# Ledger of designs, part 53: designed miniproteins, single chains, continued (5)

Each design is a single chain, and the fold is of that chain. pLDDT is the mean over its residues in the fold that is shown.

## One batch from the design tools (miniprotein)

Design m17817
Fold by ESMFold2-Fast:
Structure m17817 (fold): chain A 112 residues (1-112)
Amino acid sequence: GHMDLEKAKEAGRELEEAARAGDVEKAKEAAKKLVEIAKKTDDPETILVGAEGALRALMAALDSGDVESAEIALKTLEELAELLKKQGRELEADILVGIARIVLGVLKLITG
C-alpha cells in the first residue's frame, strides 16, 4: 500500500545517507528495516522503490570508498531482487543485481 511504499522510500534514503557517511552500523539498521518492509508487502512497486534505494546506497558507498557499506547495500539489493522475482518481476531484478555487482567490483578495484 501507499504507506509501505513511503516507508520503503524512507528506509532506502536512510541506507543511502548511512553509506555516504561511512556509517556501517546505521547502514545495517536501514538495510534490515528495508528488507522487513519488502517481506511484508505483496506490491512489486514497493520492492522496486526499495531496490532503487539500495542501488543509490551502493553508488554512495562508491563515492565514500566504503567497501563494507557497499557490501551491505549489495546484499540488501540481492534480497530485494529475490522477493521481486517471487512477484514475477525477474527481468528488473536481474538488471538491478547485474548493475550492483559491476559497481561493487569497481569499488573493490579502486580501493584494493
Scores: mean pLDDT 84

Design m17818
Fold by ESMFold2-Fast:
Structure m17818 (fold): chain A 64 residues (1-64)
Amino acid sequence: MSNKEIQEELKKKGINLSQKEVSEAKRIYEENKDLSNQEKIKLLMEKLGLSEEEALLVLQILSK
């Protein structure tokens, strides 16, 4: 999925990330593949200022 496709899918779920924030989310996911889903959620929350529910939705979209 492109950064724009991820951004649009997240927007449908009520999560408004910029292209830069989507790129950062993808980087966090790719660099931390060996971490548990809970640890990835924490990183997304800390780096992007997301709630746990928002971070879970981002992780779910990135894992497609």
Scores: mean pLDDT 82

Design m17819
Fold by ESMFold2-Fast:
Structure m17819 (fold): chain A 83 residues (1-83)
Amino acid sequence: MEDEQLKEDIELTRRVLLGDQDAIQRFNQLRQQTRQRIRSSDDYRQQLLQNNRINVQRGIDNGADPDVLKRALEQRERELDAL
């Protein structure tokens, strides 16, 4: 579900910032997969951006911390821009 996916993404980012090696490896793997897909399709990039925004809004609507969700969204958008 979107809320669970967003929570997992935030938790993964938090663990990466704490230096969790397993989280860093998973993060790098996902980044490589995203990079490959974006390079093959501009539509995929736009779809990811829209999905991220929808997931953030749903999280806020369900009582999640909007500042945490906003930072996670900004981080994800920066990663997509860097690819």
Scores: mean pLDDT 69

Design m17820
Fold by ESMFold2-Fast:
Structure m17820 (fold): chain A 72 residues (1-72)
Amino acid sequence: SNLEEAEKIVEEMERIVREAERQGAPVRVLIEMESLLTMARMKLTIAKKYNLPVTQEELEKFKKILEEMKKL
């Protein structure tokens, strides 16, 4: 399901942040990564809490957030 795919994207984002921390990335980069992760987590949490469907368009937005994080 799109919800399950969105969950996996958030898990991948969490892994990227942990890896960046482990490698000693600059604090400014970590703050930007945490901001993106927080936005994605909040959106996912609201969808799960209210049992809202994740549309294909919303799933694409999650993928774009992940791509932005990878550019940091």
Scores: mean pLDDT 87

Design m17821
Fold by ESMFold2-Fast:
Structure m17821 (fold): chain A 91 residues (1-91)
Amino acid sequence: MVSKILREAAEALRNGDEQAFLERLAERVAAGDEAAIEAAELILEIQRIVAEILGPDADEEVAREYLIEALEMAAEGKSLEEIREELEKKV
């Protein structure tokens, strides 16, 4: 279930529908959906990893691409440590 939400997050970013996705995710979290809460926490940690690797002056398109790839890796069951290592290889 969590993997499905993470994949949907990656698709929303790719399609420019991230605002609508985040609104739906926030509603599910407020309702106590455990899978949504876990996915939201993972998304925040992934965003932090991407920001740390690219830095504050990163191009928005590059940051979006890294975030999409990281979310897809997380959906496949990769740990946050494995995701960081894979993204660092791209820099």
Scores: mean pLDDT 84

Design m17822
Fold by ESMFold2-Fast:
Structure m17822 (fold): chain A 62 residues (1-62)
Amino acid sequence: STMDKIERVLLSRVSPEVAAKVVKLIEENPNISKEELKEFLVSLGVSEETAEETAEEVYKIL
C-alpha cells in the first residue's frame, strides 16, 4: 500500500517514534503539503537536511 511505502522511507531516515508520528499526521491530513511535512519533522528534532530529503521522498509517493 502507499502507506507501507511511506513507512519504509521514514524508517530508513528517522527513528521509529518519529516515523509513527509522521504516518499518523498523513493519515489525519491526507492533503498535507511537502512544506508542512518538513516543518513537522523539524519540530520533532529531525535536522533540516534530513527533514527536506525525507519530506521530498514521502511526497513523491503521495
Scores: mean pLDDT 86

Design m17823
Fold by ESMFold2-Fast:
Structure m17823 (fold): chain A 79 residues (1-79)
Amino acid sequence: SMAEAYLSALEGIAENLYEADKEVGELLLKMVEESEDPEKAREYAKKAAEKLKKKPSWKESGDELLKLVEELIKLIEES
């Protein structure tokens, strides 16, 4: 499904963010685990994005991450 494709992509992003600290990776994995609870998924995504935005090179990546998570939540809620 499209939701499964988004989850796989986000998991891959979490694993490949070698320039992000361990906490960002753990928050993204928790967001994937809680994807069926939109409120919790958004909370973990926001925490990850806030950490990314504190790094000047990653500010725009934080906003793009939030956009991807909202699209995933829509796919789960609309299915």
Scores: mean pLDDT 65

Design m17824
Fold by ESMFold2-Fast:
Structure m17824 (fold): chain A 80 residues (1-80)
Amino acid sequence: SMSAGLRRLFDRAVKTVKKLLKKAKEAEKKGNKKLAEGYIQSAEDILKWVIAEAEKLGDQATVKAAQEALKKFKEEVKKL
């Protein structure tokens, strides 16, 4: 099971990543590739941070959930 603290952290991270993806799509449509890349990097860093925190606590359920979220995020980025 996910720890309650890490689950809340993960849920907040996913919400922030979705907002950053929307901003990256808007920046890409405006031709601002550097700004889009910045939003993409920020989103990846957030998910990687959640993975690292979950690994430190031995919470393998949160590690797997955050890895899956990162994979889905990268698939969405490929559509940009």
Scores: mean pLDDT 87

Design m17825
Fold by ESMFold2-Fast:
Structure m17825 (fold): chain A 80 residues (1-80)
Amino acid sequence: SIEEGLENFKKSLEELEKKLEEAKTIEELETLREGVRQGKASLAQLRKVAPPSYQPQLDELEKRIKELEEKIKKKIEELK
């Protein structure tokens, strides 16, 4: 269901955010970047099947994952 998909996505996003705080190496950050790519694909699939009432929530999650992606990119550049 869409509700189950959203719950699973939120849990995955929270886990990625936690791992970013703990990450200390470029290798760990590249693993997180791959997680973000998978998350973006999952969110795109949810958007295809979601009723209009869920679109604002999906927009917020999309913004949040893009912010996470940029934070990972900056942290990789800082560690080089």
Scores: mean pLDDT 85

Design m17826
Fold by ESMFold2-Fast:
Structure m17826 (fold): chain A 80 residues (1-80)
Amino acid sequence: AMLTQQQVDQITNDPSVDGSTRAAVVVGWRILNNQPTDIDDIVRQSGASRSSVSRAIQIFNRFTDDQIRSGIQNMRDQYL
């Protein structure tokens, strides 16, 4: 099952989750929901650095939606 907005918010508001993981969750969620991957919006939503967000976007643009979905499911299972 896909992450809900509430589950994304739970991960992004958890201070024990590192910034690169928060950036990856927000980027992946946006791609799978066909939403814009604007760096400044994702920085505000995730609290991650611009460099972490930019890196996540570059990595995820090379993956299929199925690969992104699998990665997000693994993150959900680990953090939720």
Scores: mean pLDDT 76

Design m17827
Fold by ESMFold2-Fast:
Structure m17827 (fold): chain A 78 residues (1-78)
Amino acid sequence: HMEELKQREAEIKKQLEENKKRIDYRRSLLFTPEDEKKIEENKNDFGKVGEIIREARARLTPEQQAEYDKFEEELKKK
């Protein structure tokens, strides 16, 4: 029972770390350095972050947007 709980925590932590690395890397590829700085400055303001993300996504090509959405879906599907 204790081992089962420990195993679940280790797996969740591993997934979170890997997801963070992949998301951060993908965001760097999709967003400009200026966009990333603005997001970091406004990380506590969800409305501002959403606005920045929306504008950045509007600049993406349809192919890049489709690839990003596909990657997001795969990350959610275990």
Scores: mean pLDDT 71

Design m17828
Fold by ESMFold2-Fast:
Structure m17828 (fold): chain A 81 residues (1-81)
Amino acid sequence: SELEADIEELLAINKRLQAGELSDEEAQERVKALFVRRGILSEEEWEALLNGELPEEVRRRLKEFFAELVSLKTGKPPPPL
């Protein structure tokens, strides 16, 4: 599934970050590219996130993505939003 591929990519980014192969900035840019490519966030919404100015609709979309990701990884139902 697309979400499983996203999990694999996020885990690969984290593994490379932990190994010192990526800086925090490079890891952030890779996560941004994933979110933009997947339609989770636009580039403008990513900038709003960094500035703490995230719209409610975008915040909900991001929460739903992480809840589903946690549910797939743990096999538990997602927490209520």
Scores: mean pLDDT 71

Design m17829
Fold by ESMFold2-Fast:
Structure m17829 (fold): chain A 87 residues (1-87)
Amino acid sequence: AASPEFRAAYEALLRAMLEALEKLLAGEEPDRERVRAAARRVSEVAASLGGPALSDEEIEAFVEYLENLSREELEELVELLRERLAA
C-alpha cells in the first residue's frame, strides 16, 4: 500500500488540479501556485521514500500542460478526477 503521507500529498494534488481545471472550464483564472505547491509536496514525499523527484522545470511543464488542454480534454480530466476523489 502507498504510505499515508504519499496518499495525502497525492490526494491534495488531485484536489488542486480539479479546482484549477474547473476554473479553466468556467473561463476563470486558475490558482497555479496551489497546483505547483501540491506537486512539489508529492515530489518531496516521493523522494523521501526513495521514489523519483520532480524538478521545478517538470512541475512548471505540468502546469503549462494543464493550461493548454482543449475544452474536451479538460471536461474528460475533470470527470476522471471527480470519480477518483469520490468517497
Scores: mean pLDDT 82

Design m17830
Fold by ESMFold2-Fast:
Structure m17830 (fold): chain A 73 residues (1-73)
Amino acid sequence: SKEEAIERLRERLAAAGVSQEDIDYAVELFRKYADKLKTEEQQEQAIDVATLLALAGRVDKIEHALEIIVKGS
């Protein structure tokens, strides 16, 4: 589950044309929070938000977004 979610994030970021550096950074952050994303819905929400932030050049906001998703707000 956790590794499958990380693999999906990596694939989504690569398909979106995100740089390898930003992909590696986003995956590292996601890995820290993956065990706290208890549902597949939360995992997909986290992947969607991380992808949008990376595309917007806001990789610096990914950690905060993951914290919000984990809290269910």
Scores: mean pLDDT 82

Design m17831
Fold by ESMFold2-Fast:
Structure m17831 (fold): chain A 56 residues (1-56)
Amino acid sequence: MEQAVQEVQNLLNLTVEGSIFILQELAKKTDEELEEHFGLSKEKISQLRAIYDKYS
């Protein structure tokens, strides 16, 4: 999980707490909800999903 947090932090330029929050939201939300709620591109969501799946 620590490595996943670092990769999310680098990808989105977030704090550690923000990166943890996004990883938790990936488990709860669809890609469409992430685009709507956080304004993330499909490319960024795909990269976040890949990070999450790699370290799950």
Scores: mean pLDDT 79

Design m17832
Fold by ESMFold2-Fast:
Structure m17832 (fold): chain A 82 residues (1-82)
Amino acid sequence: MTDEEIEEAAERARELLLENGRSMGRPVTDEDIELAAELARKAVRGEKIHLSGDPRTVEAGAAAAGALSRYGVRNLTMEEVP
């Protein structure tokens, strides 16, 4: 994948996290937005991503996964930790 595709995925992850926050009626922090962007960049590069049951990390990971669906990338692994 190109650097442009990596950054596009990162921007899409930020957008999805912000839209999810708006739909749920709560603010999203800059830290949460950057986490979603970084997870998207790693996944697009084919890096292994392991998510543990912190709610913010899971939410950021879900936004990253949503951004990646258009590229057919399936290298994001989410583990539900009770």
Scores: mean pLDDT 65

Design m17833
Fold by ESMFold2-Fast:
Structure m17833 (fold): chain A 89 residues (1-89)
Amino acid sequence: AKKVVEEVLREVDRFFERHKKVLEEVAKTESPERVRLFTEAEEGIMRMRTSTMVKLLRKEGVSEEDIEELVRYVEEKIEELKRETEELI
């Protein structure tokens, strides 16, 4: 259970790092409006993936407390991505 949560957290960190790199590239070529739309789309993808991960973690017997912590962590990463978007434009 805890091992699965740690693996999921590492996966969240990896795709956040990928999204940040793509955002930096998009910000070099696109208008501020387009960069914000890109971030909104990425937020949607991250939330969808989180929903799927939560279902899998429940099947693995992970506690609701640990699941809530994971959801908060993902929301924090989404807010970081939004902040970085505003810093790039």
Scores: mean pLDDT 80

Design m17834
Fold by ESMFold2-Fast:
Order: C-alpha cells, then structure tokens, then sequence
Structure m17834 (fold): chain A 85 residues (1-85)
C-alpha cells in the first residue's frame, strides 16, 4: 500500500480544518508526536520530534512518510477521523 506526499499533505490540511488551526499557525508538534505513538510508530514520532516548532506541512509530510507504511496509514486515519478511541 503506497502513500504519496500529496495524500499526507491533504490529510494535514483536513486536520487543520477540523482542529480550527489556520495555515499561518504552526501545527502542535507535541500533539502530532502523540498521534504517531498512538499509530504505533516510534520512528514517526522521532522523525517529527526532529522538526522545528514552526515546521511546515511539507516538513511534517516528509517526516511522516519516512516511517513504515502501516504506521503512516494508521496516523492518517487518526488525523482524518480523530480520536474515537
């Protein structure tokens, strides 16, 4: 199952809309690290933790995609559908 950078960017954009975060506002890196851990991807969490607090959506997309594909799919599900757990 192959995810593209554009699919991750689209998911991040939808997450911003759901969370009420403007495109001028940086994403909450700590929240995204928590989501990566919730997706079962310590590698993704570590990659995100290396980014600056003002990282762009493109920076986040690359950090997310550097993890394993199953972890990326679970992370996108959490971004798009929120914590229904």
Amino acid sequence: MKLTKEEVLEALKKFREKAGISEDEPLDKVLLIGMALGAGSEEMAKNISKLPDDATDEDYAEAILSANEPGVHRFLHLLLHGSGS
Scores: mean pLDDT 77

Design m17835
Fold by ESMFold2-Fast:
Structure m17835 (fold): chain A 78 residues (1-78)
Amino acid sequence: SKEEIEKLLKETIKKLEELRKKEKDPLVREALDYAIKLLEAKVQRMIDENKSVEEVKKELDKFMKEVEEGVELLRKEL
């Protein structure tokens, strides 16, 4: 359902906001702010395209993994 997708999105955004709160570097924080906006736009597109809850969940899980890996890479470069 749309409500279930919206709940999953809010839970994922909360995890990203928690990652942002732990970051000291302003560039990493800004990258996480962009990730949140990108995720919101991506999920809205999936809702508009009538994607299933299962498809959305897989995409959210993939997105979180990519963000966590990206943050680790940024920490090593900075």
Scores: mean pLDDT 84

Design m17836
Fold by ESMFold2-Fast:
Structure m17836 (fold): chain A 99 residues (1-99)
Amino acid sequence: SVTWTVSEEEREAAARALALEDTLSEEEKLELARVLAEIVLESESVEEFRERVEEAIARLRPEQAAVLRYNAYAIEKAMEVDPEKVKELAKKELELLKE
């Protein structure tokens, strides 16, 4: 099990990101998932992952950027625990998204 401390501000940010996700189209949600999976597979370190996420965010609308940033934060924490498993899941997600 992974345990980390979250602030009230982080919990509020998570709630906002989840609410904003409901405002995105299905196509936008799938595109954000594809972008994150590709960044996971292309990144050799957590630092490179953060850099690539910030580059992707710069091209998005504020609502999309908030959703991507929240999901990227969760993936970053998972990569700190088990990077091999995270890359395996990202590869499977990309295979599903191509069909």
Scores: mean pLDDT 75

Design m17837
Fold by ESMFold2-Fast:
Structure m17837 (fold): chain A 62 residues (1-62)
Amino acid sequence: STLDQVRRLVMQAVMAAQNGDYAKAQQLLDQARQLASQAPPADRQRGLRFVQATEQQIQYLK
């Protein structure tokens, strides 16, 4: 599902950030946000919340 793809992308973004690759993390978050915004209404809200929470987590790691 689209939501599963969003979850996979945000997990990859966290992994990239943990490895110090913040450029890749940002690219993956941008892809996840784009995918979430195209999801059906029910999944869109959940997907965007996953992206927002992950962005905040990555900012805290900096």
Scores: mean pLDDT 82

Design m17838
Fold by ESMFold2-Fast:
Structure m17838 (fold): chain A 97 residues (1-97)
Amino acid sequence: GEKLAEEAKKLAEKGLETKDRVEAGRLAVEAGSLASLAAEKSKDEKAKELAKEAAKLAIKAGLKALESKDRKAINLGIAGIINAAGALFLAGDKEKV
C-alpha cells in the first residue's frame, strides 16, 4: 500500500506542476486511481495517511484541469476528482473535500 500511495502522490504533484491542462487531468485520474488502490489494500495507517494526501493533491490537479476550455481536460479532471474522492472514502477521511 505505501509504495502505491507514494507513486500516487508523485503523479498528483506532477499534475499540479504541469502547464498542460489535459496532462493535469490525466495525472489526476492516475493519481486518484492509485490512491484508491493504496487505501483499499492497506491495513497500515501510515499508508492510509499517504493515500489521503495523494487523493487531496489529485483533487487539486483535477480542479486545475477543470479551469481549461478543452473538453478532454474537463472530462479527465472530473474523472480524477471522482477517483480521488473514492480514495478519501476508502481511507476513512472525515474531512471529505
Scores: mean pLDDT 81

Design m17839
Fold by ESMFold2-Fast:
Structure m17839 (fold): chain A 109 residues (1-109)
Amino acid sequence: MEELEVYSTPEEFVVLSPAERAELREWVERILELEKAPEEVREGVRAALAASDGVMAPTTVELVRLRLELLEAKEEGDEEKARELERRIEELKREAKERGEAWRARLRA
């Protein structure tokens, strides 16, 4: 994930525990492996995760989890599960973007 979009307002950011950070890192490493990302991309993603220092939007963490489940479903050939996961990802992104836009609009007013 070369670009992490912020899908939540700044007030929704959380500090992940060491265990939660380890789990997120495992999910990301598995995604990079399943996508057969080149080493340069893997190093960039690892550096971005380290730079976040455990501060993450909950929506971003959930999107990483869903993307891993989607890639695993595709590897297993479970097309129905993959379709459901793609739908959930798109709904989550849409709702989070709408919340962020509404928050920014209120700040500009």
Scores: mean pLDDT 75

Design m17840
Fold by ESMFold2-Fast:
Structure m17840 (fold): chain A 90 residues (1-90)
Amino acid sequence: ALTPAQKSVAAMKKTVHTRITALAKELGMSQAETDAIKKVADASIDDAVAMLEKLGIDMTNPAVAARLTDDIVAAAEDYMLKRKRALAEA
């Protein structure tokens, strides 16, 4: 069974994937490119969670989970928008 912290991380990944999928659809990105971005986002979440747990930060705190989710989403959306601009200028 998943721990409360693992459930929080799974919910975070689901929210990030939903936001990436929505923007990818608007930008006309391929499924392969969308899946690659989701994979990098998941790895970034796992690395951030591991660091926060080492610092004794409670991942079941909704404020902590929301802040990390928003930061990862902002980074992914920034990457996707820069990627789309670079392709439009090529």
Scores: mean pLDDT 83

Design m17841
Fold by ESMFold2-Fast:
Structure m17841 (fold): chain A 86 residues (1-86)
Amino acid sequence: MDEEFLEKLRERAEEPLRLVEEAKKIPDKKKQLELLEKARKIAEENLETFGKLYELSKDPRAKEFAELAKKALEEVKKEEEELLNS
């Protein structure tokens, strides 16, 4: 894979967790939930995309990105549940 492409994939993989940190800084629960929903959708898309990329390329870096996406999705869901139960 191209280095420039890999850098973009890494930024994409990290985006959901960045949105979670942004949501934590917002005192409005509705706006927090909107950012968490956006983060969840991105994490789900990343998991599918990186999973397919790994199956096609067998590149271990694609596997690493898929694992990052999985962990990000779990963290986003946890934060969303905590807000909904508050």
Scores: mean pLDDT 81

Design m17842
Fold by ESMFold2-Fast:
Parts: structure tokens; sequence; C-alpha cells
Structure m17842 (fold): chain A 107 residues (1-107)
């Protein structure tokens, strides 16, 4: 159900932009967090292909990169740790894929 995933990405992008315009950077990070968990839930329910998963995670990664540019390194590290902990707890099958994208953003 790539349409549902694309809709979640678009809604997340719109919400993040609104929050960034208001200077609400931590709330923007939370919006990315919530968007990721919704995307992972859709991926799990519909057995989305590896190619489509990579595409969706990269698009969300670009949104996250924009938010990370507004946060301190300490806030970014804490956010990434919390995100990976939640993924490991609720969507362990996607942990390595999400970690790979976050590691690329950290470079």
Amino acid sequence: HMKSIEEIIEETRKRVRELLEQGKYLEAAKAVFDGLLKILDEMKKYNVSPEEREKALKELGEILREVASKLTKEQVDAFYDSLLEAVKAYYPEFYEEVKKILDEIRK
C-alpha cells in the first residue's frame, strides 16, 4: 500500500514545514518520529517490497535531515537514540534498515 505510505510522507512533510516556520524544532522532530512509526506499521501490514521501503525511508530521511539542521548535536543524538529504541521495540524487523538511513544522515 505505497499510496498510504506516500500520503503519510506528504502529511509529515507538510506538518514539519509548518512547525519549522513557527520555530518549533523539537515538535518538528516529534512529527518525523510519529511519521516514521506510521510508515513502519504500513510496511509491516502490507509486506512492502525492499525497494519501496528504501524509497520511503530515504524520503523521510530528507525531511529528518532538514529538522536535524535546526537542532543541536546533543538534541540530534538524543532524538536518534530514542527513535532507534522505539523501532527496535515495536518494529525490530526494520531496525537495520532505519539504522542505515540514520547513519548516512549522521555523516
Scores: mean pLDDT 85

Design m17843
Fold by ESMFold2-Fast:
Structure m17843 (fold): chain A 97 residues (1-97)
Amino acid sequence: MITIERSTDADGRTVLTLKGPPASLSEVSKLLKEELKTLKPGDVFIIKFDRSQILDDKTGEFATVEQIKELLESNGLEVLEIKVDDDGTVTVVARKK
């Protein structure tokens, strides 16, 4: 089962890391909504996952960066930055609205 692990970076920002097997955009959205309840409006935080961990609900293919951005924005987040590393690690810097 996919889960979200919570940690803190060197700057004291919350880091939400996806762990476990691939899950659909809708499943990730549900998990993210629970974690976002603990954050205050205006908080800047980081989301980390592997590109292969999030799947399109309709096709079962890897979710695109645009689909991930739309998922985050639909959860009340302002996406400030998305970085994709050569190893497939995706790092999102977001602000809670």
Scores: mean pLDDT 82

Design m17844
Fold by ESMFold2-Fast:
Structure m17844 (fold): chain A 91 residues (1-91)
Amino acid sequence: ELRRRAVMVEASAGVALMLVVSSKLAGDAEGAERGVEEARRALEEGERLLREIRETGTEEEARLAEEVVETARRLLEHGEELARELREENE
């Protein structure tokens, strides 16, 4: 379960960032905003996973979940910056 949930969070965050990048290249502000929202949801899922593992899992499992959360956070931050740049270009 942990590994499958971790893979899903990372995959969701990656796909979300790809949507932001593609939307920025296309000048699609709405698409970029959707990508940021999807990345935020992926981070929230990762944070929920980490909380569950800290209560019931091992230190090793918690460390893996922390890495997943950090990856999702970095992808969200990157997506937010790209979406902000696009909004500035369109305004």
Scores: mean pLDDT 83

Design m17845
Fold by ESMFold2-Fast:
Structure m17845 (fold): chain A 84 residues (1-84)
Amino acid sequence: DELEEAEKLAKSSDPLKRLQAANIFAKLGKYEKAIELYLELSKSSDPWVRAAAYMNLGKIYKSLGKLAKAKEWYAKAMEALDTL
């Protein structure tokens, strides 16, 4: 069960496992749960984790038709990637 796997990964202290959980929630259309996890990950001290979270927030908001919000998150992702 992908949902059960995602819920287990979301409880991990490892940000990469929590990122994997958020990706699974997004794939399953559970956007509210995915957004919550990505917003938490967007506060990570790791710029790669922040960039991944920003990029995926952009994708979700684009899927929801919130194009202005999507553009804002993509801009943050590019800015974070430029620091790598």
Scores: mean pLDDT 87

Design m17846
Fold by ESMFold2-Fast:
Structure m17846 (fold): chain A 97 residues (1-97)
Amino acid sequence: GENEELLRQAVEAVRAGRHDEALRLFRQLVETTKDPDALLEAVRRVVEAALEQGRYDLALELVRIALELAPDDQKLISELIGLQLRIIGEMLDLELA
């Protein structure tokens, strides 16, 4: 559907290094995806694209946007917090000499 196209465009923008476009498309995707499970899958896919590019700051920004705009669903919020902690852990592993 329309949300699948937004997801595809957001992932492509991340991979292309189009930072502002990626954030705009991602906000639209989060705001229009009403199903918590579909939203969690979409967030994971865009975040993984950012992580594949080594863009940890972008990955954290994406999770923050999702947490700000997400519906009040306890499972979704818990999973997004878990994803945020995983990203921070990966960043810390890179900084530890």
Scores: mean pLDDT 84

Design m17847
Fold by ESMFold2-Fast:
Structure m17847 (fold): chain A 84 residues (1-84)
Amino acid sequence: MEIDKEAEKLFNEAREALKAGDVQRALEYVEKIEKIASKLFDEAERLREAGAPKEVVDRIRKKALEYFSKAQELRAEVLRKQRA
């Protein structure tokens, strides 16, 4: 899935920015990942309303939740470094 590769790239770029001490750039990547997660939640709801199989809807929701959770963990790490 194209979106999976984009999300993985953004996670890697966020981690590299964080290692480099570029807190602002790391936050920008985290925000992009959060937007991807939001779009996936919206897509899952659209598909549910259109009568898509539960398995398809659940798979997209699970992926959205995974990306959102990982983005929140990265955001917390960025904020900790910003305060240090």
Scores: mean pLDDT 83

Design m17848
Fold by ESMFold2-Fast:
Structure m17848 (fold): chain A 98 residues (1-98)
Amino acid sequence: EEERERRLLEWMREQAPKFPFLRSLVEEAEERGVSLEEVIREYEELVRELREEAERLRELYEETGDLEAKRRALALEITADLLEAMIEEVKEELERFR
């Protein structure tokens, strides 16, 4: 398991110039001394939290007509969509290596 993670990190360092987000995740994992899979899991959790907050703000807008809540909900939803797409691309590259 550790040997697989080490080999994966070495491969990713070689490919990092082609994938800025992947490089950022690898550097974060190394700096924190955690697995790349753990960093990815934390970002997946962040996506979930962003979507929950967006839903709450959408409900607030429906109840109060607060346009700021509507704009914030949209911004969080777009951010969550972009982050989820980047995570899926990284996970796809990881599966190709397996």
Scores: mean pLDDT 76

Design m17849
Fold by ESMFold2-Fast:
Structure m17849 (fold): chain A 74 residues (1-74)
Amino acid sequence: EEAARRARLAAEAEAALAAGDEERLRALAREAAFWLAKTAVERGADPEELKAKAAELEDPELAAAAIEGVDEAS
């Protein structure tokens, strides 16, 4: 469920921020990119347009996670 996943990511991000754990925050950002991209396709976004936009992201790991989310929904 989206709400439960969002709540978990928020709680884990809060804990990582309190600990100053930047690596964990980056990992959570990649996980969020995957689920946000997947959810967007499930809500009717064009998979090809989302993949093109994800490929323009400066962080290659975020780009890869978002593209995987699009592919998982397709």
Scores: mean pLDDT 80

Design m17850
Fold by ESMFold2-Fast:
Structure m17850 (fold): chain A 81 residues (1-81)
Amino acid sequence: SASDRTMLAVLEHGVREAEALVEKEYPDNEELRKLVEELREILRRFRAGEISAEEAVARATELYRKMHELMGKPVLTVHPA
């Protein structure tokens, strides 16, 4: 659906940004690398139709919260447009 395509684009953008940030600023942080891998898993499962958009949003939001907490930065949440 159009909503699912929007969610996919939002998740893809979020994963790319998280990967770039961790690689650039926290390259030796094992905890952050594991959270990025979990984000990739969510994206892969959503693309495969294994999880719903609602489940993908919920899981990704929780991972973003954990990542920003570890980085000492404000929590950022990603929402479908």
Scores: mean pLDDT 78

